# Designed miniproteins, single chains, continued (4): the designs that were tried, part 110

Each design is a single chain, and the fold is of that chain. pLDDT is the mean over its residues in the fold that is shown.

## One batch from the design tools (miniprotein)

Design m15823
Fold by ESMFold2-Fast:
Structure m15823 (fold): chain A 55 residues (1-55)
Amino acid sequence: AAAARLRALIARYEKVKEHIEKVMKENPTVDKNIYEKAIKFADEAIERARARLAA
């Protein structure tokens, strides 16, 4: 049960990261620093979830 939720969480963060990258590409005048921090947060959350799956 927990593993399925962790995989769903990883997929969700990957989808969010993809959306943020698309927004940054389509809107070059937007504050990229905020979006880059959001991507980093998502990457860290994905790594933590993967570590829990490996344990």
Scores: mean pLDDT 79

Design m15824
Fold by ESMFold2-Fast:
Structure m15824 (fold): chain A 87 residues (1-87)
Amino acid sequence: MQQRLEEARRLLRQMSQALQSGDWDSARQIGAQLAPYLPELREEELKKIEELDKQIAAETDPQKRFQLEVDLSFTRMSLSITDRMLS
């Protein structure tokens, strides 16, 4: 569900911010809250990457294509974080 995915992404952002600020205890707490969402989040991120790849291939406007490539880069970064948490 989109609401669950949005909550999972919010938690990922908060965890990343905690890690960047050196608040490793908060990062672990947030990571524990993310654990139930990780397989579903990964599946949705993979689907979004596939969809973005198709949109980029079909897009003829360089500015819109650039925006899609930026979104793809962030989605791939999010997937990398999710994969590390599942490992």
Scores: mean pLDDT 78

Design m15825
Fold by ESMFold2-Fast:
Structure m15825 (fold): chain A 72 residues (1-72)
Amino acid sequence: PVVEVLRLVIEVEGERIELLAETRAVAAGEAYTPRVVAEGEARDPRPAATDAELNLRVGELGRRAYEQARAA
């Protein structure tokens, strides 16, 4: 299978998170979760935090965005 690096950008309230993730072509019927390999801007990647830490950070930004939208 071919492995590609995919750039993911998440922006909340002017805060921008750029992630580099490995994606892979998979056979029909296979499940595959992309693996984050680096964090930060594509031109200046940093070692990725653990998946748990990354999920917490993304979840926290999403929670804050939701709370702000609900308060508006």
Scores: mean pLDDT 53

Design m15826
Fold by ESMFold2-Fast:
Structure m15826 (fold): chain A 85 residues (1-85)
Amino acid sequence: EKEKEEIEKKIKKLIKEFLSSIEDPEILAAVMEIFAEIFGEEIEFGYYASKEARIKALELLIKYAKEKGVPEEFIKKLEELKEKL
C-alpha cells in the first residue's frame, strides 16, 4: 500500500515533467484530465480537451510511461481510457 503510494508519487512527478514538454495547450489539458481520472482526483479546469486531443494525449503518455518504466498496471489504465474514447 505505502509502496504503491510512492510509485504513484513518482508517476505524478514524471507526468509533471512530461507536461512541461508539451507545446499544445489542448493536449496538455487532455493529459491533466487523464491524470486526474486515473488517480481519482477532482481537478477543476476552465478548459476541457476534445476527444481527438485526449486520444493523442493518451498515446503520447502511454509511450512516455513505457519509456520511463512505469508499472504495467498504470499503462493498462491508460490503454483502457483510450479504448473508451
Scores: mean pLDDT 68

Design m15827
Fold by ESMFold2-Fast:
Structure m15827 (fold): chain A 79 residues (1-79)
Amino acid sequence: MAELQREIGRRIASVGVPDEVIEEIVEKYKPKAEEAYKTLSPEEQKEALKKLMEEMARELEERSYGRDEERVAVFEERL
């Protein structure tokens, strides 16, 4: 259980996005993972967490494009 969450975090880190973006996405999906832990059996929890991990990875890919561009724009505006 905790091992799966750690694996999700490790996979997210390997995507090469900033910690800030990773933390935001993790916090977004954390309630869903906790709900799964409370309502589902251990076998169903593993399946649900795997799906959440795939959704998080996909969102990280999408966010990395937009966030990188947004961050550059913010720095330019502040100059």
Scores: mean pLDDT 62

Design m15828
Fold by ESMFold2-Fast:
Structure m15828 (fold): chain A 74 residues (1-74)
Amino acid sequence: SEEKRRQLRLEAARRNAPTLVRILMEKLGLDPSDPALVAAATEAIIRLVEEHPDELIPFSEIVDVVRKVAAELA
């Protein structure tokens, strides 16, 4: 079922996005202990998954989302 696949994908994103955001923040030279940035970037990644339920999201797009959120909060 496509609906079940989309639900599992979204649930995985919700579970894994906070950890992924912190790892990416460290790699980008950002402060991974900034709760506002972690929250905003996590929400942005989850929204990206929600808006592209049937597409493989390239890792580069996830990185770009984190960079964009960091720039908007600076």
Scores: mean pLDDT 82

Design m15829
Fold by ESMFold2-Fast:
Structure m15829 (fold): chain A 95 residues (1-95)
Amino acid sequence: MGGEVSQALGLTGLTLTIADEALKLMEEYNVPQELIDELKRLKKEIEELRDKVVEAYKNGDEEKAKEYIKKLEEAIRRLTKVMLEIDEVIRKKEK
């Protein structure tokens, strides 16, 4: 379990950092506002879930920690799909 929590939190930190850089790039490349808004919503969801994973783990609540990790991984997958759509839009505008 410690390894799973550590991996999930590490992936979360990396994902949030990439999302912050992506948001800066979106302003530069005039990405559709709908994609920007969706990314911001998913980023907030991921931040809230990360905090819940940390608290559950500190409290020794293994069942809650695992449940929040599953939700966190699903939110990260949704964010990754949005980031891939944004990358596609940017690539089509860059020549």
Scores: mean pLDDT 79

Design m15830
Fold by ESMFold2-Fast:
Structure m15830 (fold): chain A 79 residues (1-79)
Amino acid sequence: SEELVEEARKAAKAAEEAAKRAAALREAGDVIGAIAATLRAIGEGIDALLLYKKAKELGDEEAVEYAEKAAKAAGVKPF
């Protein structure tokens, strides 16, 4: 569905942004900030896994692709 595809795209973008933030803070030596950002990225990855499972159950191939991208960006493996 269009709604599910849009939700999956949004999750992919959020996961990518969270992962980039975690990496930047780690490079800057902000240990506490890097940990907090990493936990946020993990949370986004879990949300992406839930979307992936739902998209697979519904047979929405486009939503599956975006959910996979979101999980991968967050460092979470859905397979």
Scores: mean pLDDT 74

Design m15831
Fold by ESMFold2-Fast:
Structure m15831 (fold): chain A 81 residues (1-81)
Amino acid sequence: MRERDREALDEIHELLKLPPLTEEQQEKVVELLEKSYEENKESWEKLMKYYGITDEEVAAMKSAVELQLELLKRAQEKAEK
């Protein structure tokens, strides 16, 4: 598992106020998110455009986990008053 993917998963759990995952669980979640991105690229692209994520930011985010974290952060910002 990439270090950035681990860091992104930890941040996702912190934002959602969930308990930390074990290393084995983290690897499983990364695999599931990457599979989701590959199978549902059009839906991910629509969400990225909706939340204003740029192509440059996508290129800097080398994984589906990092993309999911950015989407979650922007979704929470939009949901706030």
Scores: mean pLDDT 75

Design m15832
Fold by ESMFold2-Fast:
Structure m15832 (fold): chain A 85 residues (1-85)
Amino acid sequence: MEVEKVAEESKKLLDRNAELVIKQAEKLGLEEGKERIEKVRDEALERIERAAREGDARKAVAVSVGGSIRMVGELTEELLRKKKE
């Protein structure tokens, strides 16, 4: 029960962060970056679900935080590629 609640909150945090990063990518016209961010979100959501099934609340939180950082990283990499062009 408590692990499931932590997993649900972890998914909500990841989705909120994904929405912000995706909106920023859209505003900047970064279509390829948006697709990579969406893939990171989807993979992180699956990992949070697996952590919940394993009863590992700490892993669910770690995946949510790591996924959020990775999505920001994908946006940053796409911006840096455009600066090198």
Scores: mean pLDDT 83

Design m15833
Fold by ESMFold2-Fast:
Structure m15833 (fold): chain A 75 residues (1-75)
Amino acid sequence: ATVTVEVRGGTALLTITGPKAKELGLKAKAYAESKGASVNLEVVGDTTYITITGPRAAELAEELAKFLESLGAKV
């Protein structure tokens, strides 16, 4: 799976594509929510979109990129 991250102020957008995108997206959502973030997850075919909002969104996006890379995703 490939992960693309975009951060804009208090919002982080993660796009996960390819094999296990839904599984990786669900794990990322659980991780971010465990850190107190508000998360929206949308699955469209083989692509999972994750929107994270809050003052720590940029830091959480970096942590999530590392977390997903540890699970075998290309970031």
Scores: mean pLDDT 79

Design m15834
Fold by ESMFold2-Fast:
Structure m15834 (fold): chain A 74 residues (1-74)
Amino acid sequence: MTFTENGTYKIEEDGIYKLSVTKGEVSVAIVNKDKNESFTLKEGESIEVKLKKGDEIQYQFLTDDAELKIEKVE
């Protein structure tokens, strides 16, 4: 899935998720009951994170042309 505006993606299935910025710059926060982690990703950067059902990815676009891709890879 590709996102172009601020929002929250709710994790519906346990797995490994790849977060990739294809354009611009995005701040992403991984929120669960025990921990909040935040990352700033620039164009061409990606992270892989192990997430569980009920975890949230919150994303804020820092540039007007930014694109964030979220993929379940396992």
Scores: mean pLDDT 82

Design m15835
Fold by ESMFold2-Fast:
Structure m15835 (fold): chain A 58 residues (1-58)
Amino acid sequence: RKLTPPKSKVEEALMPSSPLPARDPELAALLRDVYTAPNPAEAARAKEQLEARARELP
């Protein structure tokens, strides 16, 4: 039994969310960019564009 697992990591951010909505390829690319880019600044940018896109077309 080992209770010392690494918890300080952004694996979720490194894990590409792959294809979500097959409807909008750009939206999927933005979503993936948010999770692919470990940089919070880059993720914020992609997330902002994702939100703008989601607002226009789901």
Scores: mean pLDDT 62

Design m15836
Fold by ESMFold2-Fast:
Structure m15836 (fold): chain A 92 residues (1-92)
Amino acid sequence: MTEEEKEAYRKARLGMLDRDGDGTITKEEFRAFYEPILRAQGFSDEEIERVLEKIFAEADKDGDGTLNQEELDKADELLSRVIEEGPEVLDE
């Protein structure tokens, strides 16, 4: 995990989960925190939209439109792979 990935991960968890105190993260909150990270990695706005949409959809196993802690861990894993290997890993 890169330094930027570690910082993003901490910010997402502390900001979203701690701030709301309900243990769930909305799609809007997810995008707001991870969008700057992907942009800093050189992704275009189009790629960021596609990547975050795909990661959220893959992590949201219940289809309820929010991520619990377990689903957030899966989203972070997928995001890390996208940053490390490229957005094509989501097409597998």
Scores: mean pLDDT 70

Design m15837
Fold by ESMFold2-Fast:
Structure m15837 (fold): chain A 98 residues (1-98)
Amino acid sequence: SEALLRAARDVRQRALELTEKAKNSTIEEVKKILDELREVRRQADALYQGAKESKLPPEVQKAVEEARQAADDGLRTAENRYSELEKQKKIEEELKKL
C-alpha cells in the first residue's frame, strides 16, 4: 500500500539522518542517537514482517528492505563512533595523569 511505502521511506530517511548526525556527535549525543536508531530498527523490522506476511508489491518490499538495511548500517556507524569516542576519552584521561 502507499501508506506502507511512505512509512518505509520515512523510516529509511530517519535512519540516514541519524547516521549522519552520529558521525559528528559527542559521546552524549551518540548515546541518544543509538537509542533512536534502535527504535528505528524496531520500526523497520515491524514493517518488514508486515510486508512479508501481506505479499505486498516488490516496490514496497524493496523499500522496507532498504529501510531495514539503513537502520542496521546506522546502528553499526553509531556504535563504532561511540567506541572511538570512549577510547579517545580514556587516552585523554591517562594523559592527564602524566
Scores: mean pLDDT 86

Design m15838
Fold by ESMFold2-Fast:
Structure m15838 (fold): chain A 78 residues (1-78)
Amino acid sequence: QEQELLEKLKKELDQTAAQSIKDITENGDVDSALNRLLQTATNIAQELRKLGWEEGLKEIKELAAQQFDQFQAVIEAM
């Protein structure tokens, strides 16, 4: 159950990051895209924190950092 939950949350964060990149490239709405990514990462982190699952929280934080790095690279390429 814990591993399945982590996989679902990672997939949700990845999908949100992909959508945010698409929103920037298609309409240039950087602020809305960034806010959506931040909100999704924050919600996931809060859920894991409530469960007391520190390993899962660490993995999500690391994935979020990677997604934000990719997001920044896309903005700089515009």
Scores: mean pLDDT 76

Design m15839
Fold by ESMFold2-Fast:
Structure m15839 (fold): chain A 98 residues (1-98)
Amino acid sequence: SERDIAIRLTVASIRLAGAEFQLRLFERKAEEKNASEEVREKIERLRELVEELRELHEEMQKAIEEGRIEEFEELWRRFEELLAELDRLQAELERELS
C-alpha cells in the first residue's frame, strides 16, 4: 500500500541518517586513538556502504515518484541487505574503537 511504502521510505531515511552519523563518529574516534590500518580500511568500507545506501534511497524515492513499484521492492531488498552488512561492520568498529 502507499502507506507501507511511505513508512519504508521514512525508515530508510532514518537508518541512512544514523549510518552517516556513526560513520563520522568512527572517523573521529579513529583519529583520536591513532587507529590501525585495518581499522581505517573498515571505516573506508563503512563509507562505501553509506554511499551505496544513499544512492539506493535516492533511487527508491525516484521509483515511487515515477510509479515503479516493482523497482522500489527490488531496491528495498537491496537496501535491507546493505543495512545488515553495515550493522555487522558497525558492531566490529564499535568493539575495536571502544
Scores: mean pLDDT 88

Design m15840
Fold by ESMFold2-Fast:
Structure m15840 (fold): chain A 107 residues (1-107)
Amino acid sequence: SEEKIDEAVKKIEELVRKAFDEMRKATPEQREAILQKLRDEITKILKEAGVPEDVAKEIADDVVGMVRTLLNEAEKRKLTDEEYDRLVDRAVEAISRHVRAKLEEVK
């Protein structure tokens, strides 16, 4: 249902924002733990929304890949706190659009 898609996307958006906040000052080891937790939590949200497990895992892997790529680019560029906040806002928007598009394909 559309309402279940909206709720799942909103929950994933909140998790992604939290992950970026936690990763801002995390060590490389802590970042991998944060990304694994993000993957597991997204997979759970999608499964609870009725998404098949294989599709849920694919979407979760896509999101984690996007987050990892953007974080690596942020580190290379040595962003200020304000630049990092702008990166997070754009990342969350892009991730939310990607998740919604994937969920609408399964509908």
Scores: mean pLDDT 85

Design m15841
Fold by ESMFold2-Fast:
Structure m15841 (fold): chain A 93 residues (1-93)
Amino acid sequence: LEKKIKKLDEIIEKLVEADRLAQAGRLEEAVKLIEEVRRELEDLGYTKMAKDIENNLKTLPKTELNLQILVGSALVAVSTLRVSLQRELKQQR
């Protein structure tokens, strides 16, 4: 459980960097980081979240605004998951 929380922290850092890259117009690098996040979420067993990111990357035009919206949505979802796991970890004391 602690290892999953640490991995989610790393994923959050990558999403923040992807948002920064999108704002800088570095769209290909932002997409690459979002794809890395998708793969890491899938590897952690969060298949639905990974699939949602994959579908958005396939369907949305790769514009600065669309990538920022995608990253924002992913950040909310991952942060909510992290809070849930942190709460679970405290209950396992």
Scores: mean pLDDT 81

Design m15842
Fold by ESMFold2-Fast:
Structure m15842 (fold): chain A 100 residues (1-100)
Amino acid sequence: MEEARRAGEEGARSAIESGYRGYGGSGSAAAGISSVGAFVSGAIAGGGLEEAGKSKGAEEASKGAIEAARGAYSGDHEKAREGGEKAGEGAIRAAEEAAK
């Protein structure tokens, strides 16, 4: 249980940090792209995208990804980061449900 959560959180953090580093910390678009990567990583860790997509966690991940994209588009990097974090948390939840 903790392994899936840690993998998703580490993936989300690493993706966001890598995106910010590539854009000198100012690129909101990088944060949006990173959040999608975090979602995919979390879903894979949980045994597959199809099973993850059936859970409530997938809905939360989708909402987080949309918020991250909106933040990136508007230049609000804090909103993009928060959306990415929410997407990662949703992906972890989806992975936990799929692992049952």
Scores: mean pLDDT 56

Design m15843
Fold by ESMFold2-Fast:
Structure m15843 (fold): chain A 96 residues (1-96)
Amino acid sequence: SAPPLRRFAVFGLSVTERDGKLVLEVVHAEERSARTDEELLAKFKEASAEMKAKGADAGVAIELGEDDTVEDALERLKKAAEKEGIEVEVKEITYT
C-alpha cells in the first residue's frame, strides 16, 4: 500500500522576554503534508524560508490527526506553553 499522508501544522515563532517571562509570538502558521521523508523535508525547508522572512527566530511542527486543524494544533501549543509559564501571542496567521 502507498504510505499514509502525514499532515503537520507549522508555526513560525518570534522569541522575546517581557518582565522576566518568555514570550512566543506566532508570526506564521500553515499546514504542510507529505507521504515521504524527502517531500516532508523539502516542505519544511520552504516553510523555514517563509517564516524567517516574517521575523521568526524558531519553528515548530506539530503532527495533525485525521480531523485536526492548524487551529487545534495552535491550541495545543498554547496549553503546553502555559503549563511552562510561557506566554503565547498571535500576530498573524496565513493558512496556505
Scores: mean pLDDT 81

Design m15844
Fold by ESMFold2-Fast:
Structure m15844 (fold): chain A 55 residues (1-55)
Amino acid sequence: SEKEKEIEKLLKEYQSKIDTLRKEMAENPANKEQYEAELRKYGDELVKKIKEIEK
């Protein structure tokens, strides 16, 4: 379905963002708490966007 394709694109987009953050966290461990907060924000954003698409 069109909604499933939209969700798949969204999942790929957020996976890319998460992969980038994980690399940055490995390079700069002093900022680990900030990166963890950003990871949680991405998770929350993804859930909200998926719910909006499923309407």
Scores: mean pLDDT 83

Design m15845
Fold by ESMFold2-Fast:
Structure m15845 (fold): chain A 81 residues (1-81)
Amino acid sequence: MEEKIKKAEELLKKAEEYRSKGDELVTQANKKFDEAVKAYEAGDREKADKLIQEGVDLSNKAEEYYKKAKEYRDEAEKILS
């Protein structure tokens, strides 16, 4: 029992690390989207489109980190069941 709990705790720690990295990327993506809104309001659609693409790329990277976090969390749950 105790050994399973320790293994699950290690996996949950990894899940939290990956989730935190995903959150950082989401913060960066949101800054790009905010800049895109300002560019769009200024009438610079080309700059807005480029900033949107940069934000989307960062969001896609965040999703990969969140998938890894979920995998570690799911593995921890399987060990405890």
Scores: mean pLDDT 88

Design m15846
Fold by ESMFold2-Fast:
Structure m15846 (fold): chain A 66 residues (1-66)
Amino acid sequence: MVEANRALAALHQKDPNPSIEQVKEILESLGIPKEVIDKAIAKVREFDPNPSAGRIALAALAEAEK
């Protein structure tokens, strides 16, 4: 939870609508593997073609917990 809040705060500090690439960079800096992030983005896009940065971050963190 604390890690997710820090990542989201960092993203919004630079851009209120950060790109998917910016979200991926922040998540990778937290130690989440690129393949886990890509898998989470693909899953989120199955239900929402234009997912928010927050939704992508939460999905990637949930996938990393497995």
Scores: mean pLDDT 69

Design m15847
Fold by ESMFold2-Fast:
Structure m15847 (fold): chain A 92 residues (1-92)
Amino acid sequence: MTKEDALAAKTDIQNAVDSAKKDPSSSLKAAQTARDLGAKFPGVQSLLNGLADLLLQGYKNKDDEKKYNELLARAEQLANEAIIALDIGASS
């Protein structure tokens, strides 16, 4: 993984989460983005698969504001962990 690949992946993760925060209907596309990135970056695949699953559950619960916000908070935690792991991997 190059530093450029890591930067692009971190940007895509952050944009996916930010889109889900602005519009719950965007969670389905955000989940797909996380899944696709997990397939490209084996070192963070488990974290990104977890993020994708939380975002997919968020989409299914988009009309339940409390449940959606709880799932989104967990998704943000996994996204931050994946971003940190990508930074470490690119620095090695």
Scores: mean pLDDT 83

Design m15848
Fold by ESMFold2-Fast:
Structure m15848 (fold): chain A 91 residues (1-91)
Amino acid sequence: MKEELKKLVKEYEETIVALRDTPDPARQAELQKRLEETRAKLEKIVGPKYAEEIMKLVEEYVDARLAGAPLSYLRELEKKIDELIEKAVKE
């Protein structure tokens, strides 16, 4: 489960990065659909509360990275995401 959850979180991150980068409306629609599907899978595995918190941190991480935030801040966000994944797995 933890590995599958990490894979979904990575897919969510990659989809947001691609969505922020593309000016193509057709590509944006495709990526938006993929993002919604990944969100639904996350909610099914960890429940809505943890899914929402993970998604929020991933979006914050991507936006901070694209805005040129300090590496120390990006590392702190990555740590928070990892800790939240551990809590969601409840091992």
Scores: mean pLDDT 81

Design m15849
Fold by ESMFold2-Fast:
Structure m15849 (fold): chain A 57 residues (1-57)
Amino acid sequence: MTLAVISGKKEDEEEVREEAERVAALYEREHPGIAIREEVQETEVGEQVVYTVEQLP
């Protein structure tokens, strides 16, 4: 189940990852088994990194 999606420019990857980890930590308090998935997407404005915070089954 997808709980949140955090995205930003590839050049800001470190900051975007840190935000995703912070959001994941908040969900982990209520839902055990939170995972973060990293994807790189090519968009009209250039490469973006997408971090999906999801609960594992």
Scores: mean pLDDT 78

Design m15850
Fold by ESMFold2-Fast:
Structure m15850 (fold): chain A 67 residues (1-67)
Amino acid sequence: MKFTLETQDGKVVVIDGAELGPVAREKLESLKVGDTFVVSEEEVEGSKVLQEKGFKPGDLVKVLKIE
């Protein structure tokens, strides 16, 4: 499952759910297109892909697409 996410800075990123740690994966798999969520410390710490893409705890993120 792939997630297309928009950060509050207007950056669009695509993340494969297989690259996410379990906390971030469970969170994103519970969401729908158009939902917004606040990134937690646990989600960032458990997922190198989120760190590499510049996500920080407290960031507001919008789900644009789920594939």
Scores: mean pLDDT 83

Design m15851
Fold by ESMFold2-Fast:
Structure m15851 (fold): chain A 69 residues (1-69)
Amino acid sequence: ALEEARRLLEEARELAPEAAPLIDRALQDMGKGRALDSLERAGVLTVILGHEEAAELIRRATELVESTL
């Protein structure tokens, strides 16, 4: 689950480099149960910027992270 979430976030980072700082924060905090705020902010930013594919990857990664907390 966390491995798959990490893969999705790495793909989202390539598609939406403007969201990279928030995605990097989520990746750092995933194992610590603190990623959800950064994931929510990254998702909002990618929607605002029109990065539809990146937003979907972040949404899927968020579901996987939630399932492991």
Scores: mean pLDDT 80

Design m15852
Fold by ESMFold2-Fast:
Structure m15852 (fold): chain A 80 residues (1-80)
Amino acid sequence: SEEDEKLYKEFQKKVTELGQKLVEAIKAGNWDEAERILQELKKLADEFIKKSKNPKYIELAQLTVDLAESRLAAARRAAA
């Protein structure tokens, strides 16, 4: 629906902004900030999933969180 598309577009915009901040935190070695941003991203995805009625958008939101979590975990391992 148009409402689901609008909701997903707003979600994508916020994800892009948080993703940029996450990359900056990782590059700076600021792990506390990176974890804070990841938790913010997870909360954003959870709120989207509860409101969305589109299974494909729900799947993409879940994938977005999984990829961000994997990226942070990989960066932490590389820094150790």
Scores: mean pLDDT 87

Design m15853
Fold by ESMFold2-Fast:
Structure m15853 (fold): chain A 61 residues (1-61)
Amino acid sequence: MREARKEKAVEAIRAAAAGEASLEQLREVLAFLPEEAVERILELVRAGDVEGAIEEAERAV
């Protein structure tokens, strides 16, 4: 179950970074993570730090 959630989070982050999803859609997909982790992931995506956002998501799952 953890691996499936990790994969879902990573795919959502990549889609948002590629412009295929909005940040609001990303927040919705990541709603299963702690709020603090979600906000940090969104900040990293806004800053263009996609790798940092993925690492944060993998740590939070």
Scores: mean pLDDT 79

Design m15854
Fold by ESMFold2-Fast:
Structure m15854 (fold): chain A 65 residues (1-65)
Amino acid sequence: SMAEEAAVVAGAARQEFETELGAPAEEADKYGREVGDAVAASGGDQAAASRAGREIGLRAKEEFG
């Protein structure tokens, strides 16, 4: 389901933000949830999900990298 896919993607993004950017756990969780929300909101539109995910990732990198 989209909800299950969004949860998995959010968890993976949270782990990457925490491990690769050194983001604090609360901030990594926040950005991970934003990525998951973007997947859920895309309704299967991979281009829209990819653009939103990239934007979120760039914001996280700017804040923590």
Scores: mean pLDDT 78

Design m15855
Fold by ESMFold2-Fast:
Structure m15855 (fold): chain A 104 residues (1-104)
Amino acid sequence: SEENLKLAQELIDAVRRGDIEKAEELYKKMPEEVQKLADEVRNWLKERLPEADEELIKRYAFLEAARYLITGKKPTEQELKEAAYDIARESGLFDKARELKREL
């Protein structure tokens, strides 16, 4: 819907500018199913990347929530592995990034 597209775009913009407080506010206005997906993505990433920056994991989870709100499609395991690789690199976890790169 147009309302979902607007909400998703506002969330993406908040994440891109680093406004995590605004992103959290927008996330809480999303449908429960979308919030549940963000929580599932966050837990999946945290389990694989326990040493990564929690804010960075949260940003990626919000971007997947926004994508789901637009497309109705959950991220694939491949897309989650690509996100994990990017997070590992951005967090300076180079050994973990090399491990994840072998799965891509």
Scores: mean pLDDT 85

Design m15856
Fold by ESMFold2-Fast:
Structure m15856 (fold): chain A 91 residues (1-91)
Amino acid sequence: DELKEGIENGDLDAAKQYFERVKSLPKEDITEDDIRYLIYAGFLFLKHFKVHEAGEILSFASSLIDRDTFNELVKEQYEKFGLKFDESSLP
């Protein structure tokens, strides 16, 4: 998946295209892996100080799954990026 690979390589255009792709899916077709990549994309936008885009993606991702599971996925992705993330800052 070129978009997922692009996100892992820091490609903001790939992150944006992936977000648009996931938004076009029915909720029942969105996987936990899709949510991981949305969180990863959100962190990528935060790294580049694109707070509005990060907020949109993370808000959407948090709407797809329960808060406890979302927080676990956020912690997984935070570990991969080395970003310092305060749990009180989660949507």
Scores: mean pLDDT 77

Design m15857
Fold by ESMFold2-Fast:
Structure m15857 (fold): chain A 75 residues (1-75)
Amino acid sequence: MDEAQQTLLKMMKYIHEGDKEKAKKMLEELYKKGLITEEQKEELLKLLENYDDPAAQQRMAQLLAKSLDVKSEAP
């Protein structure tokens, strides 16, 4: 599997377990590896604070999926 997908799965697991701190750490790892932009990181952090909202969960998943798919389509 893609390392980014593995990191995403770990983050989702930590969120499901209620460990938002580990989820935030996984998000920082995605940013550090260049898999998401600073703007995406800030948006995902805001969504993570409201992860009990289904709309926030869907938005987070969409942003992460989009960032993992886009490589050569940078500005």
Scores: mean pLDDT 69

